# Ledger of designs, part 101: designed miniproteins, single chains, continued (2)

Each design is a single chain, and the fold is of that chain. pLDDT is the mean over its residues in the fold that is shown.

## One batch from the design tools (miniprotein)

Design m7504
Fold by ESMFold2-Fast:
Structure m7504 (fold): chain A 70 residues (1-70)
Amino acid sequence: ALDKAVEAAREAVERGESLEDVIYRLSQLKAQTTDPEVKQLIIDIATRAQREGLSVEEVYRLLEEAKAAA
């Protein structure tokens, strides 16, 4: 699940997709994930991105860092 979130954010960076598109992709992955820790990480990163106005590249970096820490 976390690997798929990282891949989705990477593809969004490569395609020049909006933050809204990335958040939508992450919400779909969150719905498919049974791991509560992964769900919470996706929620936290998406919420922070919207609240702080993060770039798609910053969302990708945060997901990579979360994967490395897991």
Scores: mean pLDDT 80

Design m7505
Fold by ESMFold2-Fast:
Structure m7505 (fold): chain A 91 residues (1-91)
Amino acid sequence: DEEREERAGRVLEEYAAKAKEAARAGDLEAALAAVEKAAEELRALGFSEEEVDAAAARILGEAAKAALEAGHEEWAEELYERARELAERAK
């Protein structure tokens, strides 16, 4: 399904960028909202909960790294913890 895969790629790229930017700014709420929006759009495209959780974990991990690089250590820890939980669930 070429159309669905291309749309999923755009969703992941867009919301990963938004989550990382929010994380760099120290806006944990906005970073989490971007991840949740990505999950909603992937579900709307027909992806399984396992696939959605794996994608969300990836975005959270990237956002955590961005937060850490920007000096927001506490937010980075919280984002990374959420990423680990979702990655475990996606197995």
Scores: mean pLDDT 84

Design m7506
Fold by ESMFold2-Fast:
Structure m7506 (fold): chain A 88 residues (1-88)
Amino acid sequence: AELSAEQKARLAEVQAEIGDLYKKAEELLEKGTEENKKEAEELLLKAVRAEAELAAEAKKYETLKEKLKDAEKAKMEEIKKIIEEFLK
């Protein structure tokens, strides 16, 4: 079944929020302070949770998964690796 206009708008909103969290976390990590690292970690965790919620919705609506750009997923993995290294 097709997503309603309201559902499409909400899912697009969540996708945009995920992208913004990835971008903000990267910018904070580039600043290199311990406080910025902690803030970036919090934003990354929020992005992971939001992406998981989006993925759960997308199980019913496969077209939503295709709206997530490979670049955004690659960015998330890059940020995860940087934060993991900083936790060591």
Scores: mean pLDDT 65

Design m7507
Fold by ESMFold2-Fast:
Parts: sequence; structure tokens; C-alpha cells
Structure m7507 (fold): chain A 65 residues (1-65)
Amino acid sequence: MPRELAILSAARRVAKETGISYEEALKIAQEVLDEALSRGENLTVQQLIDKAIEKAKEKKEEEKR
């Protein structure tokens, strides 16, 4: 449950899976965590990774333009 470690782990995994930079992956992981907190959702590290990958893929598709 340490948010800092969860964000770092998620960012590393997202960067590896999607090919985006660590800095972009960190931003996406933070956005996903902030959204979960706003909804009162308790995300596991794995759920955070999965949602962050979805967001990263979506943003990467838009960046192709």
C-alpha cells in the first residue's frame, strides 16, 4: 500500500509493455491512482498496472497522429 512504490512499479511495467518513457508512464500511473481515489476505489498494484497500461495505450494511439 505505499503509493510511491506502487507508482514506480506500475510506471516501470507500463513503460515496458507500451514502450512509452518512464516520465510519461509515471504521469499515467499518477492519473490512474488519482481517478481511483476520486471514486473511492481500492486498487491493488496489479489493478493499477492494468488500468495504467490501458491509459498508456489510449494516449499512445492518440500520439500516433
Scores: mean pLDDT 75

Design m7508
Fold by ESMFold2-Fast:
Structure m7508 (fold): chain A 100 residues (1-100)
Amino acid sequence: MEEKIEEIVKETKKEIEKIAEKFGNTEVVKKLKELAIEGLEKIAEALKNKNLEEFKKIVEEMLEKFYELYEEDPEAAKAVWEVVKKGLSKLTEIIEESRK
């Protein structure tokens, strides 16, 4: 299970990097990339520790910061968030499958 969490985080980071390159590595895009990568690392640790409360808290904090950056670059913020959302869905599926 931990190996699958690490694999999803790694794949999601690669997709975030591709989006950052497409949007030209502006200051806002760099902040979006840093926010997404740091958030995913914290989420991975929370899920490995089975701390769902911390997971939810990290997601909420990420959303607040994404909304702030969305005002500066809506297209880049939306693109990064869609990749993060997809990664989060894959992570939650693995956790739920382990409980069945």
Scores: mean pLDDT 80

Design m7509
Fold by ESMFold2-Fast:
Structure m7509 (fold): chain A 87 residues (1-87)
Amino acid sequence: MSRALAPIEGKEFSPEFEAAVRTALALIHATLAAKYASKMTPEEQERFAEFLAEVVGDDEEARKAAIDILKSNPAAEPVLKKLQERL
């Protein structure tokens, strides 16, 4: 996929819009991690967990959304554990 955020680099957003983008990114990346976790190396799983932790930040709704998606797929358990260690 093309970089979704590249066209908006350097632009300011409202806190509400940033929260919505953060939740959307968390859902997209958690879904990708869930689908491909079984094909990921331990290093890739760690990188995805780090990225998800950064994306969700202090947003409780984004954190819950990401965790729920990862919990929905048993193959994503290694990524879920690594994410929970960072939250």
Scores: mean pLDDT 72

Design m7510
Fold by ESMFold2-Fast:
Structure m7510 (fold): chain A 61 residues (1-61)
Amino acid sequence: GAAREALVAQLARQGGLSRAQAEEAVDLGMAGRHDAAIALLRAGGLSEEQARGAVELAAAL
């Protein structure tokens, strides 16, 4: 949906993540795989705070 696409686009802009990596991180967050999503986002250059916030948004989708 539009909210998922907006979050993916935001994550791709904020860090060293490709669009495919941002999509994977959002999908992991939506699936409740929060630790895996945080690890992927942090590997892409997001802070722990940014990664946690992104996972909370993804979980609400």
Scores: mean pLDDT 82

Design m7511
Fold by ESMFold2-Fast:
Structure m7511 (fold): chain A 73 residues (1-73)
Amino acid sequence: MSLEELAEEAERLGREYLEQGRYDLAGLYFHLAREIYLKLGKYEKAAALAGGEPDGAVPDERFLELRRRAEEL
């Protein structure tokens, strides 16, 4: 999976959590996607995901896996 695919997956999961009212998890996933887009030089996509930092959110296992993969690439 490429960095762009990881960012797209994180963005998709963030939107799903936002729809569920899980703003804490949505914020974590959007933050991860934004970080990856910044690494890729996709500043327009990163800017579209700009928002508040998650406060006290507990990451799920899928978030930790996506973050780890993004850090390894």
Scores: mean pLDDT 76

Design m7512
Fold by ESMFold2-Fast:
Structure m7512 (fold): chain A 77 residues (1-77)
Amino acid sequence: SLEELREEFERLAEELERLMARLATQGKVDVAQAFGKRLKELEERFEEAVRRGDLEAARETLEQVKRLKEEAIAELA
């Protein structure tokens, strides 16, 4: 459901924000800011998909957030 996808999106966004905070504490502030901008763009796309009732677009945006989180984790290594 769209509500389940929203809950998962919010959880992933919060996890990504924690990763961005860790990147900033390592001195990678510009990298953290770039991830923040990309997350904001994905949040806007997700809200648009939910507004349209487009379950597939919402799922696709969620997959993009998962990939973004993987990139942030790799940047910490």
Scores: mean pLDDT 87

Design m7513
Fold by ESMFold2-Fast:
Structure m7513 (fold): chain A 94 residues (1-94)
Amino acid sequence: SAADLLARLRAAAERLLALLSGRLTPEQVAEVRGILDRLLAAVEARDAAAFAAATRELGRMLRSHEHQFSPEELAAVDAEARRMVHLALEILAS
C-alpha cells in the first residue's frame, strides 16, 4: 500500500539521518532533517516539483560534506539515499 511505502520511506530517511549524525554537526543534521521533512511532505502531497527541489537540496548537502566520510560510510549513505529515491518514485507513480 501507499501507507506501507511511506512508512518504509520514513524509515530510510531516519537511517540516512543517523548515518550523517556520525559526521555532521548538530546544526548540519538539523538542516538535513529540514530537507528530509520537505521531501517527505512533497511525496505525501504528490508534488513532483517540490520532491525534485528537495532531492537537489539533499544532493548538494551530501556533496558538500562527502570529504568527512570514509568510503564505507559514503557507500552506506548512498545506499539509503538511493532507497529513499526509489520508494518516493514508487509512491509518486501510484
Scores: mean pLDDT 88

Design m7514
Fold by ESMFold2-Fast:
Structure m7514 (fold): chain A 120 residues (1-120)
Amino acid sequence: SSSEEKLRKERQEIAKRIGEALRVIGDAVDKIFEIRKQEKAGKISPEDAELQIEAIWNLANALSLAILEGASKELIEELQKALDTLDIGYAERAREIARREGLEKTAEYLDKAIEALKKL
């Protein structure tokens, strides 16, 4: 029936977004492990490692929520740039877009990421 077909399509879209969000979290875990390796090698201070890990974790949560909520390509691209570079400018731009789009939870994670990045 048309209602069953609609439910199948809605399920497929949700599954796709969940898969994309889980990939973001997996990539963030890999980035965190690399930072911990640099910390153990004495190449980065424990304080800076903790701040970078906090930023990565909050940016990854912001990006994952944006994907799950079907956010604009503009927001997703700025969040990805912030996560890849840890450049506060991309995180601040992403927060402005998230607030404009009414994505309160994404903006909350961005606030936490920006606080960590300011201390670096």
Scores: mean pLDDT 91

Design m7515
Fold by ESMFold2-Fast:
Formats: sequence, structure tokens, C-alpha cells
Structure m7515 (fold): chain A 92 residues (1-92)
Amino acid sequence: MVEEVVERAREVTIEALKIPDPEEANKLVVEAVERIAEELARRTGLAPEEARRIATAAGLAGAALAAAELFPENREEALAAAERYRAAAEAL
């Protein structure tokens, strides 16, 4: 469950980083995380607020994984961030 959200967020972040405008790129990622939160609430019966917290934490983990992949100089720091966000999502 959390792994699926992390992977979807990673893929969306990689696509967003191809967009030259950072604000448009960020909007794409935010909208994707909101859609994932809505899908989680429907599938699991979680309250919308709880589903949004899980989707946000897992989304941040996916974004950190994308950063580790695309910016090797920051890989260690990005991978550590991804693990922290993944653990936070799984604890919810």
C-alpha cells in the first residue's frame, strides 16, 4: 500500500522535473498527491484527513527517491529522507 504510493509519487516527480517552470512542476506533484489521497480514502475507508496524511508522507518519500535518482551528489541525504518519510507513512 505505502510502497505503491511512494512509487507513483516517484514517477510523477520525475515527470514534473521535465517541466521548465518549477511552480507548474510543483502543482503537478501536489495534484497527484491529492488524487492518491482520495483513492486511499475510497479503498481503505480511512477518514479523508488520515488518507491525506499518509499520501503526503508517502509522496514526500517518492519525491526524495526521485531526487536521489536524478541528483547523485545528494543521493545519501535524499535516500535517508525517503526512509524517514516512508516510516512516517507506515506508522499512520
Scores: mean pLDDT 79

Design m7516
Fold by ESMFold2-Fast:
Structure m7516 (fold): chain A 91 residues (1-91)
Amino acid sequence: AEEAQKAIKRAEELLKEAVRELSSLPDSAPLSLILEAIGRILRAMGLIFEARLKLKQGKVDEAIKLGKEGERAAREALEAARRAQEDAKRR
């Protein structure tokens, strides 16, 4: 249970960072990169939600797996948001 909770918490922290990066994007950021970052954020949210649901159901192993997948998806979301920031700086 603690391992699942820690994975979910790490995923949530990375997701919050991705949302902060997205919210600070300059107007010069291309819409395609903004939409990519939004899509990855939504995917990470879905995995975190599923992990929490499995944990509530007592399915600890599934919650750990989904929590770790959510952590990875949240990292990908953060990378996409940062890529949009860097592309905007080059324009």
Scores: mean pLDDT 84

Design m7517
Fold by ESMFold2-Fast:
Structure m7517 (fold): chain A 97 residues (1-97)
Amino acid sequence: RPPLSLEEYVQRLRELKARLEGATSDEEFDAAVREILRVLQELLENYGKELTPEVKEALRRAFEAGTEYIRTRSPEAKERLLAAVDELIAALEKQVA
């Protein structure tokens, strides 16, 4: 699949955040988390050198929160991931503005 634009990655992350918030099962939440981790990797591979330090830090936190959730499945890890994804979306929106 060809790389998305930064604006398209913002849209994709918003859609995935909505899936996390709307997940009615752990399986739905897990699927959204795995898609988020994939998007974070694609973002780093395609735009890593163009990303601002703020976006890179938010991306690192989101990656750590997502992997922690996959490891623990804890409610606390779910909340950290939601917060980290919000921070990443906000940082990316500032960069593309």
Scores: mean pLDDT 85

Design m7518
Fold by ESMFold2-Fast:
Structure m7518 (fold): chain A 95 residues (1-95)
Amino acid sequence: SEEFVKIAREILQVAREILTRVLEKDPNHPLAKELRRLLGELEQAIADGAPKETVLKIMEKLLDVARQIADETGDPEIRELVEKMEELLKKAKEL
C-alpha cells in the first residue's frame, strides 16, 4: 500500500528527529544506539518491501524506545515527537 509506505517513511523521519534531539542533549545516551539500530531496520524493511506486519513490529519497537527517551530526558519537544509517532502508528494499523 502506497499510503502505508508513506506513513512508515513519516515515522522514520520523526524517529530521526528524536535521535537528533537526544544526541544534542547527550551524545552518549544508551538508547540512542538502540534507536539508530531500529531506524536502520525500518529503513531496510521499507527498501525490501517487507510484509506490513514486519514493518509494524519495527515501528512499535521504535515507539517503545522513543517513549523511554522522552521519559528519561523530560524534553517536551521529544514528547511531542513521540505523540506524533503514536498517531502515525495508529493510522498505519488501520490500513
Scores: mean pLDDT 88

Design m7519
Fold by ESMFold2-Fast:
Structure m7519 (fold): chain A 114 residues (1-114)
Amino acid sequence: SLKEFARKALEIFDKADEEIGKVLTKHKAPKEVVDRVVEFRSRIYRIIHEALTNPEITPEEAYERIKEVLDELKKFIDEAQKKGLISPEAANEIKKVIDRFKKELDKLYEEYKK
């Protein structure tokens, strides 16, 4: 069901969100970068919340919207690294967490698209 998809997506995203937060803290990321990551985080939580509360949204729609936000977040991390706001090491650690979440979300969606 959409609610089961959204609930499981919330569980895996909570873990990814915690890991990204730890990377930002470990590497002493500037407030500007942290604030932007929080904006992307809020967008993903809003999509999941809408999937939990709105029966008209399909698992495919929720999945596609989350993936779009993740791609935008990865682009932001690359730009932040290019501007020297975060180290290449920090950028790589964050992108690794995003890629893992993306892979877990892909696997979850494959279960629910049937």
Scores: mean pLDDT 87

Design m7520
Fold by ESMFold2-Fast:
Structure m7520 (fold): chain A 100 residues (1-100)
Amino acid sequence: SPYEEILKLYEDTLEKIKKSKTVSQLQKVMDDFEKKLKKIMEKMNKKEQAEFEILLGSIQTFFNMALYMYKKGKISFEELKKIVIKAVEETIKTLKEKIK
């Protein structure tokens, strides 16, 4: 199921985010995630694609806002990671509820 492929991608990405030690590593993880997610979404119907585009857009917005705050010296890299981890974990929870 494309939902199970996406769930696994989110779970694998969460572990990679947790292991990231620099902003550059975290950006690469997020870029790789977006590319892989979009490829899985090409196999979905238009309504499902729209739902996942909204979820992706939400994570990207939180990441970009947190990255902006980090670049302004307002938050640490650990706080940036915590924001991104929380956004990904909430999406994983939502996906698990849709599969069951």
Scores: mean pLDDT 85

Design m7521
Fold by ESMFold2-Fast:
Parts: C-alpha cells; structure tokens; sequence
Structure m7521 (fold): chain A 91 residues (1-91)
C-alpha cells in the first residue's frame, strides 16, 4: 500500500506542475483537465488506503486532498507540490 500511495502522490505532483504550466499559458481547458486529474488521482489513493484497511492513511490523504485543492484554487501551485512531496516522504 505505501509504495502504491507514493506512486499516486508522484502522479499528483506531475499533474499539479502541468496545471501550473497550463494556467500560466492561459490554457483554461488543459488547466481544468489537470485539476480534475489531481482530484481523481488523490481520490484513488484515498480509496486504495481505505480498501487496505488503513483508515489513518485514508484520513490523512483526504485532508491532503482538501489542502492541495485549496492551494490550487489560490494558484499556490509550488506550495501544493511541497505538501504532496512532504506526504510522499512520510510513506
């Protein structure tokens, strides 16, 4: 489970970077797609943790998803990436 969650968090980091690039380029469609991919990737990680019986990890990932999305809404992409990197390092 930990390795799978770490891989999903790395994917989420890549999607946040792509969302940042799309936002800075004024590409609203690509931005919306990458934001949706971040949401989906983190939701998959939460579900995988829950299915593995790791309720503590599932709760931590839900709170991480909430913080990352809040930071992205505020266009604080580098901080969202830092939150995801810190979470991946703890797994």
Amino acid sequence: MREEARELLRRAIEMVRKAKEAYEAGDELSYDIYVSMVVLTLSVAILAARNAGDEALAAELRELQRRVLELMEQKRFDEAIAELEEAAARL
Scores: mean pLDDT 88

Design m7522
Fold by ESMFold2-Fast:
Structure m7522 (fold): chain A 65 residues (1-65)
Amino acid sequence: MINNVKDEELAIKIYQKLAEFAKKGVSVEEIAEAIEKEFNLKTEIKTVTGRDGKPIKILIISEPE
């Protein structure tokens, strides 16, 4: 179902939805769950430590296995 061209277009649409949800005050965790449910994709939230010692959440979106 997922192809290279479709993956790129789908990723753009997902990032647009992420921006819309962020404007509505939705958490990254809720956005990840919504993306999985709406687009049937796999998401992962990884927390990394920035140079300033601040935790940074990175949302990883991938096709299901």
Scores: mean pLDDT 68

Design m7523
Fold by ESMFold2-Fast:
Formats: structure tokens, C-alpha cells, sequence
Structure m7523 (fold): chain A 69 residues (1-69)
């Protein structure tokens, strides 16, 4: 699964909707069930977050979705 593409897609979609870095971070934290800082959200939108960290967040989002089904 493309976990990096998943988290970048979500973050960029929220940015395109006019959300701030702090609002994107709050949404990603809720979706992943782990804390995401505004600086991390900004790095995801910019594509500058280390791949391993982005993959970890994307995996957590997918696991959260699957646990709710």
C-alpha cells in the first residue's frame, strides 16, 4: 500500500480546502490516533517529511480505518 501517497493526499486535500498547518495537524492526529505537530503537517504538505515517518503516519491512519469497520 502507498502509505506516503495516502497521508500526502489527505494533507494536501485539507490544505486545498483552506485549512492551516495546525488544523491539518489536528485532523491527521485524529485520523492516525497519534500526535502530529503543525510542523509535521507542513512537511507532509511540502513533501519534505522523511519517508519512514510519513509511511508510519499513513499506516496508522489505515489501521484506524480498518479497526472502525
Amino acid sequence: PDYVGLVEGIARGLAAAGLSDAEIAAHLSSLAGIPVSPATARAIVAGTLPEATARRIGRAIRESILAQS
Scores: mean pLDDT 85

Design m7524
Fold by ESMFold2-Fast:
Formats: sequence, C-alpha cells, structure tokens
Structure m7524 (fold): chain A 100 residues (1-100)
Amino acid sequence: SKQEVRDALLAWLDTELARIDEEIQKLDSQPDTEEVRKKRKELLARRHVLRTHGRALIDQLVDTEDDSLENLRARLQAHIDALSKEILEKIEEFEKKVKS
C-alpha cells in the first residue's frame, strides 16, 4: 500500500539522519585536516537536505509514482544526492568569498 511504502521511506530517512549525525560526531573528534573538513561539508549538506526536504520529497514520490519501494527509494536517494551537491556547491562558493 502507499502508506506502507511511505512509512518505509520515512524509516529510511530517520535512519539516514541518525547515521549522518553519528558520522559528524566521529569527525568532530578527529584532527582538523583537509579530508575531515571536506567530509564534514558533504555530511552537513546532505543533513540539511534530509532535514529540510526529506519528508516533502517522500510525499511527492508516493503521491505521483506507482512504483516499488526499491525504485522509489533509489529515486529519493537520487533527488537527495542532487540537492546535496547543490548545497555543497553553495557552501564552497561562500568559502571562496570569505577567503577573498
């Protein structure tokens, strides 16, 4: 049913957010290296998208697409990845302006 698919996607969203928060916490305990800074930016961008857009994207996919849970999850992941890349690019543009 659409409700079961929606509930499964929401459970995935909550699990993904918890995973990202744990990874950020682990990075905060590491030395401030270029690799750590890059990884933190990627995780922060993804977390922002999941928190601000995750539920709306799930609702849109469930309402507009009659597809399997696996296909809807893959599409949700693709949308999250695209938006996360856009936010990361905006962060990098801001950093360039601050350094100039």
Scores: mean pLDDT 85

Design m7525
Fold by ESMFold2-Fast:
Order: sequence, then C-alpha cells, then structure tokens
Structure m7525 (fold): chain A 67 residues (1-67)
Amino acid sequence: MTKETIEKMKELAREVFNKNSDKTDLEKYKLAREELQKAFPNASERMIDAVIAEVLGEINTEKIKKE
C-alpha cells in the first residue's frame, strides 16, 4: 500500500466525520469504516481501523485546545 493511498484514506475518514459531526464517536467510527472498506476494498481491516483512530484523535485534540 502506497503513502498516497493512506493519505486518501485519511481524507475520506475526515470527510465522513465532518458530514456526521452530530453523531457519537462510535457511530462516526462505524460509518467511516464502511466508507473506507467500500472505497479501498484491498485495504486491511487493521489499516482502516488505524486510519480512523488517527483522524478521530486529531479531531478530539482540537476540541481540547478550545477549552
């Protein structure tokens, strides 16, 4: 898997989270996982989960900064 593929996966995960900002983190995780699996069918489940966890971590860090 190329670096470009991982960057595209992160971009898609961020888009899904932004479209579903009113949902719980668990619901966002499930939706992002389904969309990534559809867009990148050759990506391993572990890689998809790692990408989602990283993007979710970035979003939660930004929320903490605003306190």
Scores: mean pLDDT 75

Design m7526
Fold by ESMFold2-Fast:
Structure m7526 (fold): chain A 72 residues (1-72)
Amino acid sequence: MSFEEGLEVVKNFEFPGANKHAKGAAKYALYHILVGKRELSVEDILKETNYKISEKEAKEAIRKAKEVASKL
């Protein structure tokens, strides 16, 4: 899977409670895993979304990003 394919998977992923900020958070986490070689914390994701998602959604965004990154 390419980086662009990974971003499209994250972009089209249906998060519980369909929230565009959760999709953005997953893309942000994926970018940092693939480009920065860095694992983001829940707090990093919450700050990036200006706290517009829950901790549960932030954890799911990180989990989805790691899942996609593992296939690249």
Scores: mean pLDDT 70

Design m7527
Fold by ESMFold2-Fast:
Order: sequence, then structure tokens, then C-alpha cells
Structure m7527 (fold): chain A 73 residues (1-73)
Amino acid sequence: MSEAEIVSNPELKAAHLEEEIAIVEKQLEEVKDENFKKKAEALVKEVKEGKGTEVDLGVAQLIIAVDLTIPTK
């Protein structure tokens, strides 16, 4: 919940990012739309490789949420 601490401390930011990546990867397994899955996987992979940021991870989470919530009632 202390996002200000995470932003000011790169080590805390890295640890938090790794935890969020793991959560997003689990959600990716439930994505049925191949196009959404490919786009979200690419974003998560870039973040894991240090080429992406928390913003990219957030976009991946939104793609997953849209796929999971819209086709589900």
C-alpha cells in the first residue's frame, strides 16, 4: 500500500514488481483470447527482462481483466 516508499526505493520497487509479475502470470493462464494473451505475455516478458516498467505490467493486468470479466458474466 505504500506506493511512495516503493517509488523512492529501487530495491523495494524491484521486489514489489517481481511479486506483481507472478500474480499477472497466473492470471495469464486463464486468458482464452489468443490475441489478448499474446499482447499481455509480451508486456510481462519485457517487464521480467527489465525492458518494461510497472506501467507495462498494469496494461497487461488490464488486458487480462478485460478478457476475464467481459466473457464471464
Scores: mean pLDDT 70

Design m7528
Fold by ESMFold2-Fast:
Structure m7528 (fold): chain A 82 residues (1-82)
Amino acid sequence: SEIEELIASLPEVAQEYLKLSVETYEKALKAPSLEEQERVIEEMRGELSELHKKVRETLSEEEIKQIQEILEKLFLKLDKEL
C-alpha cells in the first residue's frame, strides 16, 4: 500500500516507533477488558517514550509531523477493522 511504501522510506528509528505504536494500539483494542487494555499501554509506555526521544533527536519537525499523520491513519484503520 501507499502507506507501507511511505513507512519504508522513513529512517529506521521512525519505522521502529511506528511499528511499536501500531502493535501497542492493536493489542489494546483486542484486550478483553479495560484493565487489560490499560496494562498493555503501561507496559509499552517506557519503550515508546525512548523511541519517541530518538525520533525527535533524529528527524526534522516536518518528518515528525508526517509520522503523526501516518499514526492517525493507521489507528483509524485499526478502529474500523477491530
Scores: mean pLDDT 81

Design m7529
Fold by ESMFold2-Fast:
Order: C-alpha cells, then sequence, then structure tokens
Structure m7529 (fold): chain A 70 residues (1-70)
C-alpha cells in the first residue's frame, strides 16, 4: 500500500537523520578523547563501538515504529 510505503520512507529519513546526528556527537567525543592524549587508533575503535550502539538503537526504534504503524 502507498501509505505504508510513504510512512516507511519517512521513518527511514528519521533514522538517517539520527545516524548523522550520532556521527556528529561521536566526532565531538573523538576530539575530546584526542585532547586527553588517547592514541588515535584507540579513539577510532571506541568511536566505532559507540556509533554501532547508536545504530542498533535507531534500528530498534525504526522496527518498532514500523510495526506499530502496520
Amino acid sequence: DAELARLRAELEKRRQRGLELAQKSVDSLKEIWLKQGRPEEEVEKKAKDLLATYEQLLDIQFARALAEAA
């Protein structure tokens, strides 16, 4: 159905916006960690782990919203 497809597209846009915001937040944290003298490689690993956690949360939110709308 066209309406469900449209809702899915809107939810995907929200998820993408959430990922962009999460990336910016993680980038800001990376700057703080680098200023604290942490090795760049360690900071990158920590940043990837944190971003992966945000991606999981956004995936759960997307799946829940889609299920509630169906």
Scores: mean pLDDT 82

Design m7530
Fold by ESMFold2-Fast:
Formats: C-alpha cells, structure tokens, sequence
Structure m7530 (fold): chain A 94 residues (1-94)
C-alpha cells in the first residue's frame, strides 16, 4: 500500500532528476517538488526506515517535516552537489 506509493514516488523522482535541470524542477507542481525534496533528503539518511518515513510524510503533504529534514540534510552534507538544489526547493516551498 503506502510502501508501493513510496517506491513509485522514488522512481518518479529519479526519472525527473535524470531528465530535468534545476530551473525545470522549480517549475514542477508543488506535490512533485515536495517529493523531490524528500527524496534528496532521504538519500542522505543512512537509516532506510527513516528515509521511507520521510517519503511517506511528503506523500501525505507534510511540508513542515520535509523542509526540516532537508535543512538538516543540507547542514550535514554542505559540500554535496545536491545541497544547492535542496536549498532552492526549500525556498520555493515556503
């Protein structure tokens, strides 16, 4: 059920990241931007259960939890190539 939705959302997010540049990503509907932000934050999470919970929160529209997780991910991995995109997505969702 929810795990299937999480797998589908992760696959959609991976496909979007492979095809789109940052400008195109920022023009996506809010739901897709939230899922993308959650997927980028989840990729920095070593605990798979926490990563899946973050994706579930995004599917449920919990913007506050996803933003907080993304900000923690950016702080922990400041040098990572994904951090500028994480920061831009956070700003676009506020």
Amino acid sequence: HMEERIREAAAETEALLARLGPEEVLRLPRRHRLLLLASLAAATEPDEERALELLRRALEGDTETVIAAAERAAARHAAAPSVPLLEALVAALR
Scores: mean pLDDT 68

Design m7531
Fold by ESMFold2-Fast:
Structure m7531 (fold): chain A 73 residues (1-73)
Amino acid sequence: SASQQQLAQLEQWLDSHNVPQELKDQIVKAAQEVLTAYQEAVKTNWDPEAMEKLKEKLAKFQSLLEEAYKATA
């Protein structure tokens, strides 16, 4: 529920800033992948492999967000 509300807030923000639908879809998907990787890291008590996966997903999410900010600036 909380993660769903956070994703909805992210989608609202992207929509309000006229981020192209294609990029918006990529960002939302990347955010979902970050949440999944975070849950796996917590579940495995911060296993090194799970942490590397989380870092990978976070890097992709941040890169896409930076692209969105540049597109709207």
Scores: mean pLDDT 82

Design m7532
Fold by ESMFold2-Fast:
Structure m7532 (fold): chain A 65 residues (1-65)
Amino acid sequence: SSDDRFFRRVVEAYEKLKELDKDSVEYGVYMVLLAVFATVAERNPEVVENSSLREEAEKVLAEFR
């Protein structure tokens, strides 16, 4: 589903961020991307309940709210 795809993208972006050097331009780009995802999630509260991907993604997004 589109919701599962969104949460998968969030998790993938966070995993990528953890592999990057904090002083890199790419780290900054992924930080901005995750902040955008956090804003989108906050403005779109219609979410698939009890998805394992949703719970994992919500934990990540909470760090950027």
Scores: mean pLDDT 71

Design m7533
Fold by ESMFold2-Fast:
Structure m7533 (fold): chain A 87 residues (1-87)
Amino acid sequence: MLAERAREEALRGGKAGAEGKDAAGQAAGSIAAVGAAVEAGLSGDEEAARAAAEGALEGAKIAREAGQEVAAKGAEDAARLALALAE
């Protein structure tokens, strides 16, 4: 389902950021999370947008617990963007 895929892609981006050994790795994870969120929001499917936002926020939590604040901030921004685009 689109919602499950969007959630998984956003979460994967957040986790990649959390596992980033440097700022470039964290930025790559954040970019992936934003991409997944934008696709979900632009789909016109509010359920997919909400799922992507949940995935991104879970990724942000993992990144913050890992001490990766840049990745956490990027994932949180991705969640906000997904919800804004779905309106």
Scores: mean pLDDT 71

Design m7534
Fold by ESMFold2-Fast:
Structure m7534 (fold): chain A 67 residues (1-67)
Amino acid sequence: MEKIIEEVKSLPKADEQDIKITELLGKRSEKAAEDLARALKEASDDPSVVASVVTGAVIRAIGDELD
């Protein structure tokens, strides 16, 4: 969060700040989803289980970043 706040503060325009926040949050949630998907694929060959856990993790990661 602190690093995201610093990046946003460096931008002079509100529109640019909003885009930057969205980019940073998107990159973090995507990485978390990929890491979890790999771990689950190794533990289970059922795609529905992988999808459910990945979805939950992405929602949680986005929630944490928005807090």
Scores: mean pLDDT 54

Design m7535
Fold by ESMFold2-Fast:
Structure m7535 (fold): chain A 72 residues (1-72)
Amino acid sequence: DEILKTKDPVEKGKLIARKLVDKNTSFEEKKKLVELVSKEKDERVRHAAEIAIESIEDEEEKKELEEILKKN
């Protein structure tokens, strides 16, 4: 996974945000990605994911992803 190989928090955040807002990314992939972010210590990566999730137009998808991000 290219996101897991990326060490720079800004670039990692950009990759995560692009995947989360891409309609071609499956909901299952988005859930896995947000679970990964929920364990991330760098606030820049977490903040990028939060902003990307807020831009998702599917309200059910958005709410589930927000819940996963808040988990730990």
Scores: mean pLDDT 77

Design m7536
Fold by ESMFold2-Fast:
Structure m7536 (fold): chain A 67 residues (1-67)
Amino acid sequence: SSIVEQLRQELEKLSKQTSEQLKKLDEEYKKETDPEKKKQIQQQKQQLLQQASDQIQQLTDKAAELL
C-alpha cells in the first residue's frame, strides 16, 4: 500500500540521518583522550538511538492508524 511505502521511505531517511550522526560521534570518540568526555559521547550515542527508536515508533503508529 502507499502508506506502507511512505513508512518505508521515512524509516530509510531516519536510518540514514541516524547513521550519519553516529559516525560523527564515533569519530569524536576516537579523537577524545579524556575518559569522562568519552563517557559523555557514549551517552550521546545512546540518547540518539533512543530518539531514533521513539521516532520509529511514532511513524509506525501513525501508519497503523491510517490502515
Scores: mean pLDDT 86

Design m7537
Fold by ESMFold2-Fast:
Structure m7537 (fold): chain A 110 residues (1-110)
Amino acid sequence: SEIEKLLEEIEKLVGEFVEIAKEALPEEKELYDLWYENFKKQLEFILNDKSLSNQEKIEELESIKESILERADWLIEKSKDNPKVVEKVKQLKEKIEELTKKLIELLKKE
């Protein structure tokens, strides 16, 4: 489905963010791996829970989006001395926001 494809694209972009974070903050690699595994489980829950209404899925996606944005802002703050990392994280943040907005709009049109 189009919704499944968008969720897969979001997961991939968040994966790219995690790899950047692990390279920039090697001491936090295990924390980012755990966070990403939990993030993937949250997306799988949205995909597979047939009891969730579209409105409930939207609320879960907004919560997930906020979690990603907070983590991205934290990485930007910790990486102020590395402008290339800051630029890449800002670009990924923008793409993730765009795809999440598109996904929410599709759920609203149903």
Scores: mean pLDDT 82

